# Designed miniproteins, single chains, continued (5), part 37

Each design is a single chain, and the fold is of that chain. pLDDT is the mean over its residues in the fold that is shown.

## One batch from the design tools (miniprotein)

Design m17260
Fold by ESMFold2-Fast:
Structure m17260 (fold): chain A 67 residues (1-67)
Amino acid sequence: RAARIAAWLREQFGLRVDPAAIAALRGDREALAAYIEATARAQGLPLAPGDGDRVVDRMREAGLLDT
């Protein structure tokens, strides 16, 4: 499932994430949002404040966090 989330993030936002990090963080919304923002920044995709939360909300809407 973490691999599916990683693939979705790459497809939707161009973000390359570690599936192991996603597996550890997916139960913690704040930590997951912070990880997404930090990873985007490290990859040259700086996010505005709150964009990590918006990405997590879209993951929830796609059913990726409740399966």
Scores: mean pLDDT 75

Design m17261
Fold by ESMFold2-Fast:
Structure m17261 (fold): chain A 78 residues (1-78)
Amino acid sequence: RQAKQEQFEQLIEQAIDLITNGELSDDEKAQLLQQIDAVAADDEKVRQRVAEALRLSKVDREKSVELLRKALEEFKKL
């Protein structure tokens, strides 16, 4: 429902902000993954894309942000 979409959007925006500012720690990454997995429990593809994006946050920041934005758009279509 709309509440889950809003929660997911806030979590993705938080992740993008932390990645863009260089503030995404391993602890914050783990917490975000746990919260996103709970919200997107019925969409495995969205969860896999978020997990990959967060893994890439230290290697390719631009690609990480791109994948997070794609996950958000995919989740909004559900």
Scores: mean pLDDT 78

Design m17262
Fold by ESMFold2-Fast:
Structure m17262 (fold): chain A 79 residues (1-79)
Amino acid sequence: MTLEEEQQQLALVQGMTPEQVAQWLKETDPDLYRYMTEVNKHTPEQIAVNVETALKLRIIGLEIDKEIEERKKKELEEL
């Protein structure tokens, strides 16, 4: 998944209510949704925060990877 696609998903999730984020998670990752609601007793608000945090962490990882690859590629092209 591209950085652009992950950023679009984050924007979509940020525009949702906590209940809508919980429903989105249920459709995307039903096992994780079950553990959050049934095992950990997380509220929709807690689920929304966790989903947003996970998306932000993925975006940060992709941005770091892109910067590293762009820097290495520039150095290798000079060799």
Scores: mean pLDDT 77

Design m17263
Fold by ESMFold2-Fast:
Structure m17263 (fold): chain A 68 residues (1-68)
Amino acid sequence: NKEVEELKKELTELAYEYTKARLNGAPQSELDKLGEEGSKLGAELGKLGGAELASEAVEEGIRKAEEE
């Protein structure tokens, strides 16, 4: 489903940004906002495609942030 693919992409990008912000010492307020957005996207993706897709998207974002 294109909706599942788009949500997975958005969650991956958000996890990437969260991980980079955390590694760069961003303020807790910024991390909290990114975390809240990630929780909402993860819940939506989980309802459509199952919890595995949300976990995969987050892991991919983290890996990308650490490798770049």
Scores: mean pLDDT 81

Design m17264
Fold by ESMFold2-Fast:
Structure m17264 (fold): chain A 71 residues (1-71)
Amino acid sequence: MKPSSESVSKLTGLIIRAASGEAVTPQEVRDLLIESGDPRLAKLVEEQLSKRPLTAAGIIAAVKEAEKQVS
């Protein structure tokens, strides 16, 4: 399932922050997706982030894997 355009926009900002060395938490990613209207995707992304490093690349990989599970 494709994330909403709102989720994509906000998630891109969060990924840029992580790439810049800012502290990003799995809960921050989850809350962002819930607020953007994708609560099911949020739960799956949080699960994938528990298995990956909390880097820009890790966040991108977690989102892609979660999207495969919601479709």
Scores: mean pLDDT 76

Design m17265
Fold by ESMFold2-Fast:
Structure m17265 (fold): chain A 65 residues (1-65)
Amino acid sequence: ASAEEIVKALLAGDGKRAEALLREADDETLRRLAQIGGVSAETLRRLVEEGRLDLAGAAIVVGAS
């Protein structure tokens, strides 16, 4: 899935879809999401790897909105 699809799901409040897409996100997608959210790519990658998908999504939305 593209970073834009994940951002769209997050902004629409579709947490289940956003979490599913985040689980499948590659390094390129995570770097792009970090840029959109204005957060560290390392922090975002760590949150996803730890299964903290709600926190990862919140970090992206705060920067994207």
Scores: mean pLDDT 80

Design m17266
Fold by ESMFold2-Fast:
Structure m17266 (fold): chain A 84 residues (1-84)
Amino acid sequence: MTLPASAGLPESWHPDIKEAVRLLTEESSRTGDHRLDVTGGQIAALMHAREPLSKVEELLSEAGVDEDVRKQVLELHRRYLESL
């Protein structure tokens, strides 16, 4: 049971963008903070726009995302930018 389409994210998105949104969706479910689902959508938009790491870090910090999850999302964004 492993198709990315079943996660509600477009198949055409880069795997690192999908993984970043997945991490924030899992944090939303784990913490009960549904604002993190909105943050996931905002992170996907910043990654697609190829915004610098500092903008992604600022958004994650303002949203109160856990430090370990923030580090994972920032690493995914860095890899995405380097893959272009």
Scores: mean pLDDT 76

Design m17267
Fold by ESMFold2-Fast:
Structure m17267 (fold): chain A 103 residues (1-103)
Amino acid sequence: ILEEESEEFSRLARELAEKGMKEKDFVKASVLMSTALLLAGMSGDKEVLEEVRKKTEELMVRFAEEALKKGDFDKAKKIAETAEKMGFKEAAEKIKELIKKAE
């Protein structure tokens, strides 16, 4: 992997992750974060990948909390299932705890 390509992918991954964190629409945020994760993976930079993964987990928890505040338990459960399928076990578990406390 060329170092210049790695640096460009790392920069783009961080930019897209930041845009995703500012998105209010879950679908748009999900597309931005998925693209950021792909670019972070392609960069080969483990620190950038871990940073983007952490931001994705924080975003998923935030959307689940917003869904629960609106009384949308089905949406919160779907976000938890998506997190679990994507390997974000900590975010999935945190969301499940929030659902249980809100019930």
Scores: mean pLDDT 81

Design m17268
Fold by ESMFold2-Fast:
Structure m17268 (fold): chain A 58 residues (1-58)
Amino acid sequence: EIVETTEDVVPLSGSGAVIPKGTLLEVVERIDDETVRVRGMGGDEEYVLPKSKLRRVA
């Protein structure tokens, strides 16, 4: 499942860098109703992000 950030997002875990709005990410794991683990396209970096700031695109 491919998702896109709807706004600039600070990850709950992983990198301390802000993920810009419009970033495409692959969903690796659904942690709970509010949070998902995602991976950057073509990379090994994983982040825990709130679902409310993501939109499904594929």
Scores: mean pLDDT 76

Design m17269
Fold by ESMFold2-Fast:
Structure m17269 (fold): chain A 100 residues (1-100)
Amino acid sequence: SELEKKLEQMEKLIKAFIEEILANPEERQQLLQQLSDAFFQQIAEMELTSDEETREKLRELYVELQKQIAKILKAPLSELPELLEELEKELKEKIKEILE
């Protein structure tokens, strides 16, 4: 499905940003903002062709992203790898719920 393909692209986007942040942890604030902006655009596009239930789940996905970003930005750099792993896990779980 088109939705499944777009969500797979979002998972790849998450992984790419995580790899970039781990390579350049001093740029984490800028990179997380770019991830947030890209996610907002992708979700807005998916909402246009989605039913109400799917739209609610897409909004929950965005809320979870914002929650994880806020947690990362408040944490010391020493916790960054663990928090990025948690971000990926939580977002993948939300994406799975949208597809089921």
Scores: mean pLDDT 86

Design m17270
Fold by ESMFold2-Fast:
Structure m17270 (fold): chain A 111 residues (1-111)
Amino acid sequence: MSVGIVSISPERPREGDTLTLTAQASTTDVRTVDWYKDGEFVASADMVTGAVTLNPKYADRASLSVDPAAATATLTLRNLTTADSGVYTETATGTDGSTASDSAEVTVEAR
């Protein structure tokens, strides 16, 4: 299994914007997906049950949407601040216990 962050929107995020990150796995045999910012947990989803867990620090601004059939996971973070700048990492865990990760640097500009 491999995974890639395939979409980041907007291209140039600014304070007050909504950030959307979409990652896709190379296979649908995914059990869980986890999103991190600078190594800190943000959100996870169980691809089998559809259960979503959010870090309370992000829960008021974050949402996680998954499509098991497409093997995609979309993290949405609303009301951006410059403190939301950092390295965002998605880790997919396969049903066989294998893991794959991809990372993207996001810079949030001041308004």
Scores: mean pLDDT 88

Design m17271
Fold by ESMFold2-Fast:
Structure m17271 (fold): chain A 68 residues (1-68)
Amino acid sequence: SRMDQWQQLLEQVDQQALDWIRQGVPESDVLAQVRRQLDADPGLTPEEREIALTGLSERIRQEVARAR
């Protein structure tokens, strides 16, 4: 279903982004790259892109705080 496809996309994007953060890639660069990937998917609505980026930003913030 579309919900399953969207959930899989979110999981893949989140895993990749958090791996980049753990490798020391700057948060701004990670978010810019993820935004480009989401923008390249014509099946996503603007709302879905915003939800994905907002959720990821919060997870990155938590990961960075944990590492300090």
Scores: mean pLDDT 80

Design m17272
Fold by ESMFold2-Fast:
Structure m17272 (fold): chain A 109 residues (1-109)
Amino acid sequence: MSPFEKIKELLEKAYKLAVEMARFLGDEETAKRIRALFEEALSLPEDDVDGILAKVREMHALLDEAFRRHAGRLTPEQRERVARLYGEIRDLMSEIEDILEKLRAEKAK
């Protein structure tokens, strides 16, 4: 699998979990924004590493904002479930960022 094919696979996994988290929080607007950013990231040229990285970071920021916005109304069990989903998404996004940073470093040679 090419690095970019791996990025697309990880992005799709992160997107599905992010939408699940946003829907669990009852935040359909965040779910729509995440979908738009995911589609934008996939529409960028494969060599636009900085552009893809920016979209990934924006998705992460939106999820962090949604978690903070809704945390106060969640039960302890709901908070634990959301924290688990967020952890999984964060790990996937971290892997995507690592691959993108390596590709960027290779271009800088």
Scores: mean pLDDT 80

Design m17273
Fold by ESMFold2-Fast:
Structure m17273 (fold): chain A 100 residues (1-100)
Amino acid sequence: MVSLAERLVIGDMKLGRIKVEKLENTEENREKMRREALEAYEEVKKLVEENKDASVETLVANELLLVVAELYKEAAEESEDVEILEAAAKALRELAEALS
């Protein structure tokens, strides 16, 4: 069965929101993409925590972005599909860039 987190990533890929390169589904490529996704998630979390003095609207938006980031993190931790892992890493990086 595909998790809700993995379904979110697959949906983003199907809608053309995230473009992935065709990497071989090897353990090395999976671990690399998983690491990049987890590092991007930690950056999103840090940026949300540093912006606590922002407006109420910005704080609410940042909390919603963190929930989405947590779903991509779960997909990265659970998936054995390199395309899903690469998509999660790219989505989390884009969220980190949006918050910086």
Scores: mean pLDDT 75

Design m17274
Fold by ESMFold2-Fast:
Structure m17274 (fold): chain A 72 residues (1-72)
Amino acid sequence: GKKLVMIKVDKKADPKKVIDAALEAGAEAAGFISESGLLLAVVPESVKPEDIIKALEKKGIKAELVGETPLP
């Protein structure tokens, strides 16, 4: 299975760094809404939101979990 993870990031963050961090953490697809600072990532069920947050923090980007929903 897969899941959608929603993460709030700093609105001043570089969109490329945000997307790259999500992909490095195992996301299959990612989108960033810079106006709201919202990262949307589709990940395998085995990838935890914490893995994405850790990848963002390694790039100097502050992040917090907003939500997570399972996908079939």
Scores: mean pLDDT 83

Design m17275
Fold by ESMFold2-Fast:
Structure m17275 (fold): chain A 80 residues (1-80)
Amino acid sequence: MKEGQQNLEQENKDLADEVIELIRKGDIEGATQKLLDVLKKNTVDQFEGTGEEIVEIAEKEDKDVAKKIREAIEKALKEY
């Protein structure tokens, strides 16, 4: 009911879904590359905010997947 419904929120949810699916398939390299592509199009601060939201979404479903997403985010930041 409150107006948290912004284009950025939807884009972050779509990105979270894609990254979670890649991690569940065991494609950690693909998930890292997807995150790196997002980082290259945004500022580091914006990417860290997006990454935190993705991890929070994943933690509600599977804590092990969320841990692997955190590792993929750290790897993307190192490759940037």
Scores: mean pLDDT 75

Design m17276
Fold by ESMFold2-Fast:
Structure m17276 (fold): chain A 85 residues (1-85)
Amino acid sequence: SEIKERIEELERRRDELLHRVAQMRDAGELSPTQAREILAKLQEASEHLRKAREAYERGDEETAKEHIEKAQRLLDEAEAMLAAA
């Protein structure tokens, strides 16, 4: 399923961004405020990915796509914040 594959791709991207936040925080490249703001976006993305998976499992493809789009935007924002740090 294209929807399932997309959810799994975004879950992997989320995990990669979480690792980058930890690495940059440990290196002193992120302030506590910057780290908190990025982690909040990653937490929101995680909630949308969970809801996308639940919608997919019940056959609600439109709701799954809406949550995928929201997760994608949040991950894009988190990545941009990391790049600007």
Scores: mean pLDDT 91

Design m17277
Fold by ESMFold2-Fast:
Order: C-alpha cells, then structure tokens, then sequence
Structure m17277 (fold): chain A 85 residues (1-85)
C-alpha cells in the first residue's frame, strides 16, 4: 500500500531527525522510530496503531527531554491519523 510506504518513509526520516536531537533520549527515540517503521511494514494498518501506542508510551518515558517527547508524540499522532483514514 502506498499509504503504508509513506508512513514508513516518514518514520525513517523522523529517525534521522531524532539522531540530531540533544540529550540522552536521542538514540532511544531514533531506534524506536526504526522499530515503528518495521512494525508498519510488516503489520500494515495494525502496525500503524501498534506503533502509535508504542511511541505514545515512549513520549511519556522521555518527558524530561521535551524535544524528544514532542517528536515522539507528533509521530504517534500522525500514525493514528493514517490508521483512521
């Protein structure tokens, strides 16, 4: 599905952006985006929902680093929008 491929590309680009973040959470957030991309590739629409839940949990875990928490939340919201379409 083209929509799934677009979501995967978004997550891979988000991982590269996350690597540029300051703070200790940067590698964890980047790796989580790559895991999310794999979940979306293998699970399709179900992968979008599961990945969104994972990234929401990650945002809460890294809340002490606001930039890292924000990029994780923004990605989760985008994946939920894609899953609801």
Amino acid sequence: SEAIEEAVRYLEEAAEQAEKLKGKAAPTVANAFRVAAQMVRSGGVSGLQTSAEMLEGLAETVKKEPEAAKIARDAAEKLREAAAA
Scores: mean pLDDT 85

Design m17278
Fold by ESMFold2-Fast:
Structure m17278 (fold): chain A 62 residues (1-62)
Amino acid sequence: MDEEIRAIFESWLAMGFSRENALYLTAEWVYYKEHGPQPEAPSREELEPYVRKVAEILGIPV
């Protein structure tokens, strides 16, 4: 679980995304994993709890 989150985050960084964008993209992946496919993309506000979870796993304060 934690290793998958780290790998996804690192893949976004390798593609040229900023740390902030990589955190949100990884949080969106966790969101869809927990809620399944959604007809509307989650807002940044809806992703904030998932950004915190991802940041805690990666050891990054937000």
Scores: mean pLDDT 77

Design m17279
Fold by ESMFold2-Fast:
Structure m17279 (fold): chain A 80 residues (1-80)
Amino acid sequence: VEELAEEALRHARAGVEAARAGDREAALAHFRRAEEALLEAIKKAKESGDEELIKLAQEAAKEVHTLLLENREAIEAALA
């Protein structure tokens, strides 16, 4: 779960950087990888029943969401 949460955040940040550079293809690839890693982290945390892992996955989701919101204009411009 921790490794998947870290992977999601890494790809989200890389996607934002690609979007700011105007690289639509790289931005889309990174955002897809971030979403896949985040969904897997949430799924594994839920299956574990570990409240700390569930909280970690939720915090990672919130960080990804905040990062995307803060960079929304650049992302929308790149993906248009």
Scores: mean pLDDT 79

Design m17280
Fold by ESMFold2-Fast:
Structure m17280 (fold): chain A 79 residues (1-79)
Amino acid sequence: MSEEEVFEKIVEKLKKAGIPEEDAILIARYILETTSVDNLEAIEKQTNYFIDLYKNDKKKFEEELEKIRAALPEELRKV
């Protein structure tokens, strides 16, 4: 799969869990920045981790999301 296809699948899975699209995009970009696209198992585990936080600990989810916004440079948000 291309990186773009993996990105789209992460965003779709996060959106199906109820996460807003703008937040899902940031999370998906962060996962792909920190994890090799070839490591689909690690990508799935990270995606499920954020879904679990969103459902069970929204405060921690918001804290992690703020860290992601601070960590991603403008060029990575554009891509």
Scores: mean pLDDT 79

Design m17281
Fold by ESMFold2-Fast:
Structure m17281 (fold): chain A 94 residues (1-94)
Amino acid sequence: SIFQETLDRIKSIYQDTLARLEKAKTHEEARKIIEDTLVQLSKIEKEFFADPTATGEQRREVIIEVAGVTLILMGALVGMPIEEIIERIRKMIE
């Protein structure tokens, strides 16, 4: 299912982003990781929404999944501690 493949890709990006953030040594590295992640999520969302077999319910689930992590990542850009961002992403993966 393209829907399940899309959710699995999103989860894989969350896992990669978490691992990269935990290894980041500078605030600049953390910011770049966050920006790269937001770009990847945007591309996956656009690709899924362009698929004619995707249902309205499935599109809603993808929006909710992407919006949740996007809000957490944007929190870091407005001054939320990186450690709190890591913890929130970890809870979404679990």
Scores: mean pLDDT 80

Design m17282
Fold by ESMFold2-Fast:
Structure m17282 (fold): chain A 73 residues (1-73)
Amino acid sequence: SMMEKKEEAEKLKRITAAVEVLAAADPAEASEIAALAHQGLKDKEKRKELLDEAVARGEAGVAAIEAARKAAA
C-alpha cells in the first residue's frame, strides 16, 4: 500500500541520517547498519524487522554520540 511505502521511505531517511553521523564517529557500526538496511531491501519477508533494527541501532548510536558531544562542549 502507499502508506507502507511511505513508512519504508521514512525509515530509510532516518537510517541514512544516522549512518551519515556514524560514518564519521563509528565507521564500523555505520557499515553494519547500512548492510542491515540493504539486506532488508533485498529480503521482503524480513524487510520490516531489518529496517526497524537499522533505525533503532542507528538512532541509539547517534544519541550516544550527541550525548558525548554535549558533555565535551
Scores: mean pLDDT 83

Design m17283
Fold by ESMFold2-Fast:
Structure m17283 (fold): chain A 80 residues (1-80)
Amino acid sequence: SLRDETIAAMKAAKSADEARSVAHNAFSAAAEAGLSVEEIRALVKEMIEVIKELDLPEEDKKAVIEDIERMLKRLERLAA
């Protein structure tokens, strides 16, 4: 599933750029699959929890999380 593939890829991310790429790919795939805003919000929550557990500098984790939250807010505005 998109969720399982995304979470596995995020757990394997070794840099902020890799984590960001995983998130961008997940948003694109979710849009193509027609996922609801609620389903995308649930996936975002799981991605953020995985990012918090990654072996990366805290500033890098914060930057990736902020980028993901910004992408989610953009989708929420388009769905309203």
Scores: mean pLDDT 85

Design m17284
Fold by ESMFold2-Fast:
Structure m17284 (fold): chain A 100 residues (1-100)
Amino acid sequence: SQARRFYVRVSQITGIPVSTVSRYFQAMADVITDRRDSGKISREDLLRRIRVIMRSRGLSDDQTVTIVANYIQTFRDYQSQGISPRDAADIVVNNWFDDV
């Protein structure tokens, strides 16, 4: 799928397994869902929104992958400190995805 190809690219940059990258996207989508008045946001919806926003800012697909990889690495770093996946997702969403 389109999302799987994106997760593979993030995995290649970060060294984080594709399944873990996918789980982090799910945790971020769940946090955004809880904060929005409009319906449930899927992992696919989150990725689509990120790509649209980055494109509107003049960023290429390669630049988008690199930026997302940096935030997935930050998520992993929070998990390594004992922060739960939900709390790590909340921190990452607050700092980067607040407008998504």
Scores: mean pLDDT 81

Design m17285
Fold by ESMFold2-Fast:
Structure m17285 (fold): chain A 94 residues (1-94)
Amino acid sequence: EKEELRKKILETVRKLDEAIENGDYETAIKLAKELREQALKYVKNPAHRKAIEELVDKLIEAVKAGDKETAARYLVSLMLELIAAEVDEWLAEK
């Protein structure tokens, strides 16, 4: 069910935000990869899928660099991209 996948995405985002805040970078990288897999199952639009993959890669690089602030900004951008993908799907008719 699509709603169950959406719920898992939101839970993964929450855990990822906590891992970044706590400096648990190994867990943050693992969760970012899980979020990529979940988001790509949820989002079908090729442009949004490409943006999601690029944002996850940038988030992982920021985490590896120990740049918590930049990692948090990429997580926000990723959430906004997921919302934009949902809105595009909602606006699709028939």
Scores: mean pLDDT 84

Design m17286
Fold by ESMFold2-Fast:
Structure m17286 (fold): chain A 69 residues (1-69)
Amino acid sequence: SDEEVLEEMRRLLEEIRATPAEDRERLLALVAEFDRLIEENIDKLSEEAKEEAFEIAAEIQALLKEKFG
């Protein structure tokens, strides 16, 4: 369901937030997992869920920029 996909995306966001910048390999693996969720599900999500998915993606991008400067 849309909610299950969004919950998994939010879990990855929080894992990325909690992972220190020094653990680059783990951060890259989490980002790759998020990218797979987007690729597998984005075309199947409702417009509302798609909007939320893109908001989560933007927050992940902002966190990565903050962590890596």
Scores: mean pLDDT 86

Design m17287
Fold by ESMFold2-Fast:
Structure m17287 (fold): chain A 73 residues (1-73)
Amino acid sequence: SMKEKIEEKLEELRKLVDNIDKLSKEEFQKKIDEILEEIAKILEEENASPEEQLEVRKRVLELLEEADEKLLK
């Protein structure tokens, strides 16, 4: 299901954020961009509703804010 595919990608994003100190900024940004592109493709291919897209966007933004806080320390 779309939910399972999205949860898998969000888990990959979470693991990347949790390991941010072990990656260069360049490698981290590249991996983030790849996961975000994959999420966008899943939402497009599965014809996600605007409400589903907004929910996923909020979860992604929360993870990216956590990453920014870790990088700014």
Scores: mean pLDDT 82

Design m17288
Fold by ESMFold2-Fast:
Structure m17288 (fold): chain A 114 residues (1-114)
Amino acid sequence: APVATESGGGTVAEGGTATLTHTVSGLDFAKASVGWAREPPGGGPEGIAGAGSGAATYGAVAGRATLTVDAAKGQATLTLSNLVAADTGRYYGVATDGERLAVGEGVELTVVAA
């Protein structure tokens, strides 16, 4: 089974930048579709970024997010800039090759007033 972990959460001030990294082993990352989901406090999970064989796509974080994939390291890194209070939540990296799914326990991001 693939092994996955997320890192790079914590407490960040509004207007700042957060970098979240999903690291996967046991999956062919060069052939994988990768993405990020966010679970806000009191809400359900929502997809916020994704990339496969095409360009990266962004939902609610469009214009503030960059998704970078390092297939050799098995990493998908989400950089969120100009953070707002609504970015607070638990973030999950997701990777799939169509047969296997790699999701870790997630990482907490808390955005506080500066």
Scores: mean pLDDT 78

Design m17289
Fold by ESMFold2-Fast:
Structure m17289 (fold): chain A 80 residues (1-80)
Amino acid sequence: NERAGLTGAVAYALALERGLSREAAKRIAQAAARLALGEEVDLEALGRQVGLSPETVRRILEEAFRRTEELLAAGKTYDS
């Protein structure tokens, strides 16, 4: 899924920008990709795993989805 892959990549970059470890950023990226595929994600459990509040995790995921929509609207795909 093009959207899921891009959403995961954006979420990974955003998590790293916030100073999260690569391992924590991967967990957030996987959660973002799963949400983009229509799967459920437990934000409280994810927050505990990455050492962030559920509100902070939610904001990162919302920002990842927003930027993914902007990138897709601008014609950015896997070719970028």
Scores: mean pLDDT 81

Design m17290
Fold by ESMFold2-Fast:
Structure m17290 (fold): chain A 94 residues (1-94)
Amino acid sequence: MELEEKLKKLEEEYEEALKYIEEHKGKKFTNKSGIELTDEELKKIVEIMYEVAKLGIELAQDPSLSDEEIQKILLEEAEKLAKKYNMPLEYILK
């Protein structure tokens, strides 16, 4: 299991996502549900997705957890972070 390598790759993808937002500053982004997002909302979504994905990588190292249990934990964390950042959950999941 290459936990450190997976976490490093995730951090690199997170940094690339933030760079993409900076390079496309002021351009309208529409999510899969047709919602237009601001650059600040995109940054918050990227932060939430990074934290959730990081937790997912850590949970995947526990052989006692099923895929269904991991998905439930990740959804609960996404809901918690959405409330913390004052983001609607539908902006993150769709």
Scores: mean pLDDT 76

Design m17291
Fold by ESMFold2-Fast:
Structure m17291 (fold): chain A 76 residues (1-76)
Amino acid sequence: MKITDEEYEKLKELASKLPPETREIVLGLIDEMKEETDPVKKANLITALALILVGDPEVPQELADEVVRTALKGGE
């Protein structure tokens, strides 16, 4: 299922707390996830999101976990 408008806005709010370089990449992935209907492609986008967040030492783990959790909540 597509990410809801409410989840999309929450993801954008969480992304605003990220370092500028990582924020731009994450916002791009969030925009792709909002339009994605294929469950496999959505899972790949969420995986890419998680890897980018974990790969940036300036991103707190709690913030990374909250972003990924919010992205996974879509589709129930």
Scores: mean pLDDT 76

Design m17292
Fold by ESMFold2-Fast:
Structure m17292 (fold): chain A 79 residues (1-79)
Amino acid sequence: MKFEVEAPEELAEETEKKLKEIAEKYGIEFEAGIIKVDFEKYAKRRKEVSREASRRSEEAYKAVKEAGEKGEKFETAKK
């Protein structure tokens, strides 16, 4: 059995970086090449972090998108 997330050797490092960032957002430890998680602790932490992360990600995404659109339009109109 191996990861469904397979990447070419060249892209493996980038994939590991992205997985590490995601793991940190969920408070999970990521080990190079393999994600190992204590499912009992993972389930408890994920339940709390997932609810808060979903809200924060959605709010942050909307805030960044609105700020970006307003910023670009505002600068264009101001020029």
Scores: mean pLDDT 54

Design m17293
Fold by ESMFold2-Fast:
Structure m17293 (fold): chain A 63 residues (1-63)
Amino acid sequence: SAADLAKRVAEAEAAVKGTPEDVARLLARLGTVEQLELAAKKHAGSPIEPYLRREAERLRAAA
């Protein structure tokens, strides 16, 4: 759900002090393509957006 995704995004951002790429990889393990696309919209214009879109594309290609 969107609420669960919001919690996971907040937890990942708090846990990973490192790069937007690492946060996007963690979210890809926890979510579906739909949830990653929703996260990309939520973070539109931020450094994490391109990484979220890339992970969503990888999951879509694997489906």
Scores: mean pLDDT 69

Design m17294
Fold by ESMFold2-Fast:
Structure m17294 (fold): chain A 92 residues (1-92)
Amino acid sequence: SELEELLEKMKELLEKLLEAIENKDWDKAGELLGQIQDLFVEIVKLEKDEEFKKKLEELLSEISRAFARKDWEKAKEYVERLKELLEEKLEK
C-alpha cells in the first residue's frame, strides 16, 4: 500500500540518519531529518491510527530537540525507538 511504502521509506531514512550521526556528518543528518519530517506529513494524511500518529509525532519532536541541543547520544536513542515503532507497525 502507499502507506506501507511511506513507512518503509521513513525506516530507510532513519537508518541513513543513524549512519550520518555515527560518521559525525551533521549537515547530512540535518538534511535527512528534514526528509523524515516531510514524510511524516504524508504519513499523517493516510494513517488512521491516532495513537500511532501521536507516538510518531512525539518521537520526531524529541529527535528535533536533541538535534537543537547537539545531544547526539539522545538523538540516536530516539531514532532507534522510532525505527522500532515503524518495525512494529510494518509487522501488522
Scores: mean pLDDT 87

